# Designs tried in a protein design run: designed miniproteins, single chains, continued (3). Part 82

Each design is a single chain, and the fold is of that chain. pLDDT is the mean over its residues in the fold that is shown.

## One batch from the design tools (miniprotein)

Design m10831
Fold by ESMFold2-Fast:
Structure m10831 (fold): chain A 69 residues (1-69)
Amino acid sequence: GAGEEQLALGTALAAEGEAEGDEEKMREGARIAARGGRELGEEAVERAIEGLEEAGHLRAAEWFREEAE
């Protein structure tokens, strides 16, 4: 559904933004991911944040955590 697509797109954009050093792209990705996460619930949000952290995308994970609060 829309929540799953937004979470997947947002996390991918946030990770890409971090890899590129593009803070605006990273933050926009985090916003999109947080929107999807709000539809799916806190468990999905935490799982996605953990995935970003495991992949080494620590800044993307932090932006996502802030937007999801």
Scores: mean pLDDT 84

Design m10832
Fold by ESMFold2-Fast:
Structure m10832 (fold): chain A 75 residues (1-75)
Amino acid sequence: SLSPEEEIERALEALREAAESGELSREQLLAGAAEIVVFAEKEGLDVERVVEELAEILGVPKEEILERAEELKKR
């Protein structure tokens, strides 16, 4: 089984590949990024580092990723 740290690393790599392929929409990429952020918060991981890496992968502001994560947490 994967540790939370290993799960995040694999999720970040998968999202990077998806972003580079151009096959996913901006909204699908943001949804994936939001799920990764919520998982990182739940597992007590370094959320700031994860958000910075996601912002670089997607080419979007950190604030946009955090807004999507907040929307997801309210369900």
Scores: mean pLDDT 85

Design m10833
Fold by ESMFold2-Fast:
Structure m10833 (fold): chain A 100 residues (1-100)
Amino acid sequence: AIEEALRKLDEAAKVADEGAEKAKKLGKSPKIFENIRKNIEEAKALVKEGTPEAIFEAQILLGVALIAASVLHHFSEDEEISKLAKELVDLLSEAENLLS
């Protein structure tokens, strides 16, 4: 479960990077995608630590990232940004479920 969760977080980090680059290419702020990526990296470190307290903190950070990705998915006017945000929602939801 932990190793599979870390793999899903690695995939989510790549999608967040792709979203940030797509936003930059479109002349839009990459900041929300960059903040999602930061929360993913912090959550990965906590998951690797593996204590119940660290896992709980990781779940909080992933919840924040999920909310941000959901906002991007629902409110982005760009089809590709919306699609990348949906991939983030799915990957982060799966990672959080694996940590439960």
Scores: mean pLDDT 87

Design m10834
Fold by ESMFold2-Fast:
Structure m10834 (fold): chain A 80 residues (1-80)
Amino acid sequence: ALAEAEELARRALELARQAMRLIDQGDYDRARALLREAERLLDEAEALVRRHGIRDLRVELLLGVARLVLGVNKTLLSKL
């Protein structure tokens, strides 16, 4: 459960970072697809953390950073 949540959070962050690069390059359609996938992975990771009562500093940090990056990118794309 902990390891799964960490893996999902890391994947979500990686996809969100890739989407940010695509936004910078003007590839909005691909960026939207990656952010959609990142959001699904992040939601799954957060659900695992809640279901199992996980309180791990590293996982909490990863989830927080991933959610922040995802939120910023979604806001940018909502104006395009």
Scores: mean pLDDT 81

Design m10835
Fold by ESMFold2-Fast:
Structure m10835 (fold): chain A 99 residues (1-99)
Amino acid sequence: SILEKKIKELEELAEELKKRFGEDDLVDKILEVAKEALENAVTDEEKAKEYLEKLKELLQQLATAMAQKLPDLTLAAAQDIANKLLTLLETYIKEIKES
């Protein structure tokens, strides 16, 4: 139930990101990799870590895309948002492992 709840929360966040920034393909790819990280959190810790590293790269790509589309958003501010999203995903993985 914790896994299902966190996946639903990520799906809702992905829809909000697509609505605000229009980076549908990149956001959908981030969501797919995030789901894989969460689903592997208990059963395959090495795979979960591999997906987190891939998420880090994809989130930095999202930061660059956000900064390019929003003239008042600096790259540094976009990277801060991406880092906060990565921390959220790491927290979700920890919570799933502890359940």
Scores: mean pLDDT 83

Design m10836
Fold by ESMFold2-Fast:
Structure m10836 (fold): chain A 88 residues (1-88)
Amino acid sequence: DLSVQQIVDRALDLLSEAALLHARGAPMEEVIAKADEAIKTISTLNNPRLIELADEFKALLENRAPVAEIEAKLTKIHLELRMEVTES
């Protein structure tokens, strides 16, 4: 079984890959496939806030949101994922 830290690290890698593909103008199908893998990984943590943030991240990608908005959403997800690993 994966530790919480390993799940967090995997989720962050997948989210970062999705954001990078979007920034590079990759096909939507490739961007969303990475986002879906990230959401699936995050769902194993059973944190409703993280799932909501990840769904919002996917919606921003589907709407071709500016890179700055996507990076801001990633920052919020990173902070929430850190709460899963640490007590504060």
Scores: mean pLDDT 84

Design m10837
Fold by ESMFold2-Fast:
Structure m10837 (fold): chain A 121 residues (1-121)
Amino acid sequence: SARAAALAALEEGVAQLEKYFEEIYEYVKKATSDEEAEAIRQKLEDTLAEVRALLEKAVADPAKAQDYIAQALTLLRDTGNEVTSLADKADKEMGGLIAQKMTEAISVVGDTGDRIKALNA
């Protein structure tokens, strides 16, 4: 079904986002203190869960899918800016690597959202 295909696209996109967040966390550990790294890890885990929930809502309500996807992208950009800013203050090289990986993460969520919308059309 279209819904099953959209759910499969969601699971694939979320799995890729989780991998990018694991890579971001490795850069964060190199840039920051253990206390700051743990706070950022929690922020990334919370962001992953919220992005997943928004994409699940996009699958469940095709009429509002664009709004939920836009919310997920905004949340991801806000988290990316916060994490990159914190890391850049401690280590500019790690901040740059985090910014690059966040750009890749945002692209994956955008592509996943486009797939969900296309499958719901």
Scores: mean pLDDT 88

Design m10838
Fold by ESMFold2-Fast:
Order: sequence, then structure tokens, then C-alpha cells
Structure m10838 (fold): chain A 66 residues (1-66)
Amino acid sequence: KKVTIIAEFESEEAARKAAGELMKIEGVLSATIVSDTKVEVVVEEKAKDEVVKVAEKYGGKVKVIE
């Protein structure tokens, strides 16, 4: 089962850096910059909590869409 997570960062540089780190998480299928500061992550449900944790570590404000 797949979950979509949107994380909003303070800058385009932070969003790009976070997207790269999020793609390293097992169970992440995609991490796409959908605006200059927003990253859309499609992740397996079992890895959802890890994605939220990593996004928040990089200063992201997280919204989970299921």
C-alpha cells in the first residue's frame, strides 16, 4: 500500500537536499519537487514514519495524504 507525503521546506536548496536524502530511504518510490519549496514523496506504508522523521529533520513541514 502506497502513501503520498508532502513536505514544505524553507528554501529551494533545502527542498532539493531533503529530496535526495528521502530517496535513500528503503520503501520510497519517488521524491519529486512539485514547487520550489515542496517535495512530494510516494512511499510504502511501512516506511511512512521514517519519511516523516527524515523530512522533519531537514526542517520540513509534513502533510500526509492517503
Scores: mean pLDDT 81

Design m10839
Fold by ESMFold2-Fast:
Structure m10839 (fold): chain A 57 residues (1-57)
Amino acid sequence: GELAARTAAGAAAMARSGMPAAAASQLGYHEGLKAGDERAARSGRLGGLSGVAPPPV
């Protein structure tokens, strides 16, 4: 469902942010996306939490 899709998006962002040096500049952006997706999953809310736009990489 939608929640599962958002969780997958957060997981993808986390995988990219797992690269410490390369993701240093975008770590905050990826953390924000991850937090938004986790918040949506935890509360069951959907929408533009922490900006669901793809990272500019």
Scores: mean pLDDT 54

Design m10840
Fold by ESMFold2-Fast:
Parts: structure tokens; C-alpha cells; sequence
Structure m10840 (fold): chain A 93 residues (1-93)
């Protein structure tokens, strides 16, 4: 894996984590939807490239979304995060 490829995945991951932190601080479930979109982008990248690091970072973002969604009792984001976690884990097999 190249340094450029790693930095691209890290950039997407930091954006997703930023959205999760915004949701945790504000209680805004729209920020969770943005974090889920960032995690989906990482999954799409992993599927297109076979990049397991992108899949691992998608898993980390989706797990953090799940944790915050559970605290906020946002059932829709809980279900979406669980689906993305499953997809990321399947890509890591």
C-alpha cells in the first residue's frame, strides 16, 4: 500500500470521525448520517480497489457511529451502522 493511498483513506476517516464527534456533542442525528455517508465512501473505495485498510477504516467509523447512535437512541442510524459494519467485516475476510 502506497503512502498516497494511506493518506487518502486517513482523510476520509478523519472526516467521518469529525461528523461522529459533532453528533456526540450536539445530539444532531444529521451529523450521524454524514458520518455514515463517509463510511459508505470508504466501503465503496475498498470494494473498487481491494484495499483492506480502507475497509478497516470504514469499520472504525461505522463502529463509532453505532456507539453514538445507541446513546442518542437513533434506531435508523443504529441499523445503517450495523449494515456497514457487516459489509466492512465481509471485505476484511
Amino acid sequence: MSKEEILRVIGLTLRGIGHVLDAEWTGDTAALQEALADAQELIDLAEQTGDKFAAKMALKVAQRVLEVAQKLQDQQSIQQAQQLIKQAKDLLK
Scores: mean pLDDT 86

Design m10841
Fold by ESMFold2-Fast:
Structure m10841 (fold): chain A 103 residues (1-103)
Amino acid sequence: SKEELLEKYTSIYRTSADVKEAALAFGLIKLLEKGVSVETIQKIEAEGDLAPAVAILAAAYLELGVDEETALKRARELAQRAKSLEQAGGYYLFLQAVKDAEA
C-alpha cells in the first residue's frame, strides 16, 4: 500500500548514511504525499543511479502543478542533464523558487 511504502521510505530517510539513498527516499516520500501512483514510484526506482535525481525533480514539478506524467518526463530529462545529484539539488531549489514566485 502507499502507507506501507511511505513508512518504508521514511525509515530509510531517517537511518541511511548514504546521501543518494536518503535523497531517493526524500523524493519518493514527497511524491507519495502528492498522491503519485505505486506504478510511478516503481518506474522511478527502475531508473537506477538516476532514481534520486528523478524522484526529487518530479516532486518539484508536481509542486508547480504539472501533471504526474509530464513531471516524470521532465524530471528524467533534467536528471540526465545534471552531472551530479548536487546539480539536481540545485535544479530542485530553482523549481521551488519558481513555485514561490507564482504563488
Scores: mean pLDDT 81

Design m10842
Fold by ESMFold2-Fast:
Structure m10842 (fold): chain A 66 residues (1-66)
Amino acid sequence: MEEELERDKAYLERLKAEVDASTDEFDIGALVLSAAVIYVTAKKDGDEELARLAKEVIDRANEKIA
């Protein structure tokens, strides 16, 4: 569980960097979907920190495509 959490956190950090680097709305949309899956599962599992990190990726991407 701890190793999976650390892996998911690293994955979300990569997604956030990819959102910052991307200029294509389709690519950003795909990154949002990846983060949203993690957000939903984190909320279901009660992992508030992982949910917060996933929401940061989603919010950053939404600001970029708005």
Scores: mean pLDDT 78

Design m10843
Fold by ESMFold2-Fast:
Structure m10843 (fold): chain A 60 residues (1-60)
Amino acid sequence: SDLKATEEFVAISLEIIKKLTDKAAQQYLRDQTIAYMKEKGMPQSKIDAVEAEFDRILAE
């Protein structure tokens, strides 16, 4: 399903962001991933959870 493909893409983005050393690149990937989730119609609760996980990673 489109939602499952979107969830797989989000999981990949969360792994990629951990490997990036540039804060601007990390922020860009975060913002693009969240925008993509919204475009694909993911539930707001899932979007909020993914946003919180990105913010947790960026705070490390």
Scores: mean pLDDT 84

Design m10844
Fold by ESMFold2-Fast:
Structure m10844 (fold): chain A 80 residues (1-80)
Amino acid sequence: SKEMKLRLLLQKAREEALELKDEEARKAVLETVDKAQELLDAGKPVSEIIELIREALAAMKDPEAKALLAKLLEEVEKIA
């Protein structure tokens, strides 16, 4: 299902975020993933999750974290 695919993408993003060397960037990505998970659990539309990730990506300055968020955004948009 679309929900299952979203949950797996968010789990993968969380695991990859834990490997980020920059502490502030790691925290920001983890907070974004947690908020996305909360939206998904609340039954919010995928468009709200996409907007959340897009906003986090726009604010992100760390190159590795930015690449992770960009990949997550692309993967989520593919299943929307």
Scores: mean pLDDT 88

Design m10845
Fold by ESMFold2-Fast:
Structure m10845 (fold): chain A 68 residues (1-68)
Amino acid sequence: MLSDEEAIENALAAFREEAATLSDAEIRRLHQLYVALFEQLRAEGVISEEQAERAIARLEELTAEALA
């Protein structure tokens, strides 16, 4: 069983790997899907507000790197 932090890091790693093979438009759509996922997990109480905020901030950084 993965910790919530390990699960978040695995999701971010998967995003980074997929973003490397996608167009800018697809990267932006994937970003929206991952933001929605983290917001949903927070709303359901699976992850804390702090964990969701950190995950979304990391996702913003990875998206900026992929679009550069």
Scores: mean pLDDT 81

Design m10846
Fold by ESMFold2-Fast:
Parts: structure tokens; sequence; C-alpha cells
Structure m10846 (fold): chain A 90 residues (1-90)
């Protein structure tokens, strides 16, 4: 599920659909957090950077490294919002 949402987020971003991209990115992050899948979360941090939210990607990596999944959950909303704003500005 997380990997499918990640793919849909990238596809939507490339199409210029900021809202759909941010929604799928957030769903991917929430799914990976529920599973405590650090590997998928690290891949999602890379995707967040690719979609223009580098600061939020760095914060997410620090939360994952600390094992702070509640912090990662809060950061998922902030990252999705920043990605939405960045794509809308393209």
Amino acid sequence: EAREHRKRAVDAAMAGDAVTASQHLRQAMLAAIEEKDEKVLSALASTTRLLGAGEQADELVRAIDAGDFERARALSEKAAAEVQATIAAW
C-alpha cells in the first residue's frame, strides 16, 4: 500500500496535480508509520525531497533515526502540505 501511494504521489506531481500528490504522499507515510517500516519511510523521505520539500525530508529522516514514529506522523502532514505548495508553484 505505501509503495503504491508513493507511485501515485509522484505520478500526480508530474501531472501538476498538487492536491492528489500531497494526499497520496501522506497516505504512503501513514501506512509506512503504522507498519513501522523504516526502509519504506526512508524511501518516502527521498520522495519528499524529490517533490521539493527538502527541509521536511531531513526532519523526517531524523525522526525515523530516533525511532520517533509519533513525530514522523506529525511531520507527514507538514511534508504533504509543503509538497502541495511546491507543486502548485511549479
Scores: mean pLDDT 79

Design m10847
Fold by ESMFold2-Fast:
Structure m10847 (fold): chain A 63 residues (1-63)
Amino acid sequence: AETLHIEAGGENANKAGQQAREAAQQGKNVHVKTSGGPSAGGGIVRMAEDGGGTATVDILPEG
């Protein structure tokens, strides 16, 4: 299956979430790396799931 890889900071979490949702709607898996913490990572995963797909997330330290 095709996988979309997304990198997002906290400021870009909303845009990353929209990209994840669109990719999931196209039948792609989504893998996210984010420095925005668990809330941002969870939001992006939720957007992919709302698109009907699957997502995985790596939460990176902020510093």
Scores: mean pLDDT 74

Design m10848
Fold by ESMFold2-Fast:
Structure m10848 (fold): chain A 61 residues (1-61)
Amino acid sequence: MSPEEAIKEAEEIGKRAKEIEDEEKRQKADNYAALAYTYAAQGDSERAKEAIEKAKEYLEE
């Protein structure tokens, strides 16, 4: 995953996280989305990808 792709994915996850009604799941998904964005912005696509995968776990539960 490129840094640009990771940024777009993190933004999309952040938007979906805000739609989660469960506050705890929303906070977890939002935190990981923010972390993914931060890593992607720094060029750390591997850590960004891991954070994206973690955020997705909370979106799908």
Scores: mean pLDDT 78

Design m10849
Fold by ESMFold2-Fast:
Parts: structure tokens; sequence; C-alpha cells
Structure m10849 (fold): chain A 61 residues (1-61)
């Protein structure tokens, strides 16, 4: 994936997480959805897991 593709994918993941949080989803639900989305976009599972954890932490604050 190019840096531009990664940036776009991360922006989409963040938007998904924000919408789920506004809808009342739990941290666990947001984590699972974001991780699955990132893996579906071609991000390796280990990296997708790390990014999903970081996004949930950012939204929690």
Amino acid sequence: LSPEEIQRIMAEAYALAEEMRRAGASDAEIFAAVREFLVGQGIPEAEATLYARLLVAELRA
C-alpha cells in the first residue's frame, strides 16, 4: 500500500469509529469493526490490531 492509500484507509477507519461511538457502540465493538475493516483493506492483522487499539484510545479521550 502507498502512503496515500494508508492515509485514506486510516481516515475512513477513524470516521467509522466516530460514527459507531456516536451510535453508542462499546470500545470492544468499535475495536472489532475497525480491525476487520483494516484487514479487509489489506492491512496485516498485527498492524490492524495495533491501529484499532490506538483509534479506540483516541476516541475515548
Scores: mean pLDDT 82

Design m10850
Fold by ESMFold2-Fast:
Structure m10850 (fold): chain A 88 residues (1-88)
Amino acid sequence: NPEEILKAILELLAKTGVEVSEEQKEELRKRLESGEPLEKVLTEFLTELVLEELKKLGITDPEVIAQAEKQAEGLAKQILELLKEKGL
């Protein structure tokens, strides 16, 4: 159920202090409803979220960007494991 998955993802992100805009929530909802693999949707969503924040801060250092992308991939993997444990 895409709506239950969306709710669980947003709740987990909120617990980590990550703010997600209403526009970003809507984009994530549409992607979950599209039938794309959950791991792909979540990894791409978190990576885009991080890159957008770095861009707003004027951070252009390739090393910082690469490290942030790795952190986003790691977080996506952790969220996927938690969702699987919940039977989602």
Scores: mean pLDDT 81

Design m10851
Fold by ESMFold2-Fast:
Structure m10851 (fold): chain A 85 residues (1-85)
Amino acid sequence: KEELEKLINEGIEKIKEAAEKNDLEGIEKALAETLQKLAELKLISQEEVDELVEKYLNFLSKNKDPKEVAEFAIKLLKELKEKKL
């Protein structure tokens, strides 16, 4: 529980930092690395990783604004945290 919350909060901070720099690749990398670390620690399943990545890519297909993309990625991580607590 504590480790999941810590990793998600760290991921959110990295996404915010990338968004401040208008770094779309940095937002994607921060989200992907956070999800993969959670899966490696067995805190989430690989199926949950794949589902969240699919949601993120679907959003990107319609919106390339780094601020809005970051807000969506942060929303995905916050919803994941709420679901697992």
Scores: mean pLDDT 85

Design m10852
Fold by ESMFold2-Fast:
Structure m10852 (fold): chain A 94 residues (1-94)
Amino acid sequence: SLEEKKKEKVRELTLEMIEEVEKAVPRPDVRVLAEATRKFLELGDPAALPEEELERARAAAERVEADPEVVEIIEEIIEKYRKEADKLYEELQK
């Protein structure tokens, strides 16, 4: 269906976005966040992630947020992929 096709394309774009973030900011804390995000996408349920991994992801997020340059890079990448997702949704409606 069209809805299933949209979900699959957004999933693909999200995975590409995560890879681009990791390549742009090759830091252990960013890697931890990327890995946690991939697992959320795979499991379909954020609550299914182990407590220890959630704690590591939270600590990593705090370290990333403390660095304005890193936050700016990540936000630019997220915005780029958000625009691509919007364009894809418009195309799938035609």
Scores: mean pLDDT 79

Design m10853
Fold by ESMFold2-Fast:
Structure m10853 (fold): chain A 65 residues (1-65)
Amino acid sequence: SVTLDVGRLIRMMADVNFNGELSMDDLPGHVRLDRVRLSLDQGRALLRQAVAAVMKGEAVTIRAP
């Protein structure tokens, strides 16, 4: 389970525009990932999962696809 800072997520989305390259530094430090190295598609999928969970007010476990 993870808890995310909505303000930080909004800044990350602005900085990488969801469709750009994602790095580990762009994710909140408390987000748990199964894999350290991410492709662009994997990074976008994880970010979309995180945003969806936060918008629902839920704590979730984030998995790399």
Scores: mean pLDDT 48

Design m10854
Fold by ESMFold2-Fast:
Structure m10854 (fold): chain A 60 residues (1-60)
Amino acid sequence: SEIEELQKKALELQRQISEVIDERKKAADKKAYADRIMELTDQLTRVFKEIRKLKEKAKE
């Protein structure tokens, strides 16, 4: 269930990243959007690392 919640979080972050990328393409100031994409990508990476740790514990 913890893994399922993290997977759901990852899907939500991926959707938000896609929306920000689309907004960036149409924006005059692209730098602020690049920072948001970076922060969301960092959060997604942390979620994937947590999923990996939980799967690793399940194998032990």
Scores: mean pLDDT 79

Design m10855
Fold by ESMFold2-Fast:
Structure m10855 (fold): chain A 85 residues (1-85)
Amino acid sequence: MREEVIKEAREAAIKTVNEVSDSATPEEILGKVADEGRKLGEELAKKYGLDLSEVIELSLVEGVAAASEEVKKRLEKLEEKKKLE
């Protein structure tokens, strides 16, 4: 259960980051990831009969962390290539 929630949250977050255009601000990206993660966590908690707060927090924490890492990796690669040249 926990592993499935983490997996789905992370996949959804990464997908959201990739679907959002490069013109989107980090705030907009994280906001969308958080909103979707909260809804997903709430639905999964109800579906599996688990504690709402625990599943929602797990979904949000894992989703936002995955999205943040993905965005940071993209920014670092772009800056590194530009700076190190």
Scores: mean pLDDT 74

Design m10856
Fold by ESMFold2-Fast:
Structure m10856 (fold): chain A 65 residues (1-65)
Amino acid sequence: SATTFAAGALLGVALSIETGHIKVEVSGDTITLTLSPENLEKDLAAAEELREQLASLGIKLEIKE
């Protein structure tokens, strides 16, 4: 379900913060991810997947370098 996918995506983002790869900021219905230049390709791919999952719930995801 969409709820199950969203929960998995949020856990993945939390784990990425713990490893220092992605910085996360939340403002209302918008989540902003700031990616590390050293791991940009890998982190961008993961962030785009998360964007698709969150969009299904009406949550906007913005990705920055």
Scores: mean pLDDT 65

Design m10857
Fold by ESMFold2-Fast:
Structure m10857 (fold): chain A 100 residues (1-100)
Amino acid sequence: SEIEKLKEELNELEARLRELLARHQELQDDPNADPAEVLAVQREIVELQMRIIETLIKLYEAGAFTDPEKIEQLKRIAERFPEFKREAEEALELLEAQAA
């Protein structure tokens, strides 16, 4: 089903985000870190965070959640998502400009 596919995708995205956040922390703590690698990891983190939110909204719209508090939170996130997406796209553009 679409819900099962989205749940699988969400699990994979969340696992990848955890790995990248750990890697980003290692790079921030290393004074000899490659600036290009730092920027690449930061870009991937922003992209994954955006994809996770999009996947959560799709799951919410598909009726995948039964917790009323979770449903209310996701409804509010969905209402604000267009602005969040614009801000994320602007952040990615700035990071890409720094990497060039």
Scores: mean pLDDT 83

Design m10858
Fold by ESMFold2-Fast:
Structure m10858 (fold): chain A 78 residues (1-78)
Amino acid sequence: SAVPVDSAELEELREAAAEMVREFFKKLGAEKLAEYFAELILKAETDEELKEIEEKIKRAYEMLKKGKKEEEVLKELE
């Protein structure tokens, strides 16, 4: 089994993940998606919620690659 981390380290990892997702989508020109996903990650309390967010991120990225606009991608995810 993995060594458990304390709650402060888990919070730091969550904040780091949110910032990485922000930078990723900002580089794609999708600043609204960057904030949307960062907020979802920061509010996630379980591994299941994080997995659902990861699937939404993958879907958003695929839609952006196909030329969908950020506003259209946000509507598809809501």
Scores: mean pLDDT 78

Design m10859
Fold by ESMFold2-Fast:
Structure m10859 (fold): chain A 76 residues (1-76)
Amino acid sequence: MGKNIAKQIYDEIVTLLKKPTLTNSDYIIIKNSIEYLYNIGNLKYLPKIKDALLQYKSSDPKAKKLIREIDGMLEL
């Protein structure tokens, strides 16, 4: 388990989400990072990523898709 790695990934996602416009490539990076955190069993950062998506990109359909994927991972 990489406690520091998970925090770094979360910080990188938040940095991307603060950009005024996100590209398809940015969303692919975020999606892959979410899947990585899930695969290593670090579930505590998934709700934090969901909150960041809601805070910064709530109107974006791609962000809404990522939120649904996180909800599925958390069985919500």
Scores: mean pLDDT 81

Design m10860
Fold by ESMFold2-Fast:
Structure m10860 (fold): chain A 70 residues (1-70)
Amino acid sequence: MEEIERQTELAREAARAAAEAAREKGLSPDSMRELGQIMAGIMRQEGYHEEAAEALLEELTRLADEWAAE
């Protein structure tokens, strides 16, 4: 359980950093959503817990939706 929590926290931090970089580069919210799908897919292939991959995708999708609403 503690390892899943740690991976989930790191995944959310990575998602926020990726979202910030995407905004700085002038990418679209849709591109940020695609990035989330790619990153979550890589996490699954590398053997991260599913909860961490889901947390990354959820956080990036949330940030993309917030950006699209601006």
Scores: mean pLDDT 83

Design m10861
Fold by ESMFold2-Fast:
Structure m10861 (fold): chain A 87 residues (1-87)
Amino acid sequence: MFELPEEIKEELRELAIEEAKLIGELQSIENAPKGHTITGMSGPVYGEEYSFEFDLSKLDKEEIEKRLEEIEERMRKISLEIEELEK
């Protein structure tokens, strides 16, 4: 495997962490127990454990969905850039 520029690796790591948090926020909005206002998500991202806590009263589903679409598009563009760098 070719070594990625450090700035691209850091951007991908940050995008992955943000994506995981946003997915957790969406799942929390949809699946939280009735009357629950605080929830959380934890899991490995790039081999490291992360944990997030969410206040459901402060979450905007439409904003979260828009941000996820932006992250997916950015990750797609970075993936294409990586392929060009490897060739």
Scores: mean pLDDT 69

Design m10862
Fold by ESMFold2-Fast:
Structure m10862 (fold): chain A 74 residues (1-74)
Amino acid sequence: SLDEFLAEIEKVIEKYKDSKPDLAAELRKALAQVRADPKNIDAWQRIADILEELGEIMLSAEASVQALKNIVSK
């Protein structure tokens, strides 16, 4: 589900908060934007970009899939 995916992103933020604090902070901000509006394309792209910068390639791909599902969903 969307909520399960967003919870996984929270784990990524926790994992990198000390080693990459600026990226973790930007990811937290983008996550909050997606929670407020799941159709926010810019916020989804920011999540995917930050995950790729962190080396979380599979989660970055999943973010793109979740974005498509939530943007298209009625």
Scores: mean pLDDT 84

Design m10863
Fold by ESMFold2-Fast:
Structure m10863 (fold): chain A 67 residues (1-67)
Amino acid sequence: SAQSRADAEELAIALSSELKVPFDAALVEKVAQQFPQASKEELAKALAQLMPGASVEKAVEIAQKMA
């Protein structure tokens, strides 16, 4: 959904900034398509699994702070 894509993009930007890695729009699209009704925490977990060096725990923390 458009909301899932927007949430995934916001989370991917924040995670990329925290990890000092380039933003990858393809990962945003992949996660949004796989989890169209997911919460921000679920989207953060999915993004962390696809981003090299990302911690799932850190991703969830970032998602919770955005709430």
Scores: mean pLDDT 78

Design m10864
Fold by ESMFold2-Fast:
Structure m10864 (fold): chain A 99 residues (1-99)
Amino acid sequence: SSAELLEKIAPYRELAKKFLEELEKYDKTAVVRYRLQAQLLAYLLKEKNIELTDEQIKEIVDFLTGKIKYSELSPETQEILEKLGIDKRTRLPALAFLK
């Protein structure tokens, strides 16, 4: 259930909030989609045991919103996106995670 997912990501709520704040700067009409995306990103980072700096959060959001190209990301951020299963062309996680 969605409630169980929220409990599992509770320790990463602040990370999800940081992603949401950056995403909302691009399109406030997509608030529900951005909340789900922020929560999914926080969950995947926890499952992969990955910690992000504020700069890396900004780089990831800038890439996901199309503001910057994959080649403009730091090598460290590129490796993080690969570990999360985010496709560099489509900018989406593997479809299996979007259920």
Scores: mean pLDDT 66

Design m10865
Fold by ESMFold2-Fast:
Structure m10865 (fold): chain A 103 residues (1-103)
Amino acid sequence: SDRLLEQLLRLMDEAVRITERAARSTDPQVIEQELEELRRLQREVERLVRESTDPGVREIGREVIQAIRSAIGMIEQGRTEWARTHMETARMMVEARVRRLRR
């Protein structure tokens, strides 16, 4: 579904913005709030994957889940800049994949 693929891209854009905010902050409370937002976003993608019968949506959704999990782990280790770069790279790769599925 094109609509679900667009929703996955919007969720990836949100994940990038969250990791950018975490990378710009030295406040542990702000970083913890951004981590909770990433965990919420991961659960939202996991729900979309479970409820979808589209194999392309499921495959891309799993890649999005893995990217978010990796970013969470990096932030938990204090590697906030690595998490930001990782999410930016993952978002570009997901966008390229979505474009191929729409062709």
Scores: mean pLDDT 88

Design m10866
Fold by ESMFold2-Fast:
Formats: structure tokens, C-alpha cells, sequence
Structure m10866 (fold): chain A 65 residues (1-65)
């Protein structure tokens, strides 16, 4: 699998990544660390095909405290 790191700006420019980041920030009540934003953006940018919310959540738990 190809994993290409993305910047915070690139993550926020992807509507799918932006939606996930916004939801997590709403739940946290605070901005996510840049490292977490980049991780979410990188995962979504390298995800091909239909994006399943359940799969996304399972992968993101790996980067959540």
C-alpha cells in the first residue's frame, strides 16, 4: 500500500477529511493536534474506492488517545 503523508492544509482541503476532522473536534471541544489532523488526512487521501464510515472510524481509533 502507498502511504503518502499530507500536510494539515491538504487534509483540510479534502472534504472527506475535513468532515471527519470537524466531527472529532466537535466531540473533543478543542482543535485536534496537527499530528492527528495529518494522520486523518493521510489515511483519507490514500483511501481508494467507497469510503465506509465504520472502516474510517476503526482506522482512526489507532490515532486517537
Amino acid sequence: MEIRPVTVEEALSDPRAKAAIDEMEARSGAPLPDEVVRAIGTFIANYEGPLDRRRLAEELVKYLP
Scores: mean pLDDT 69

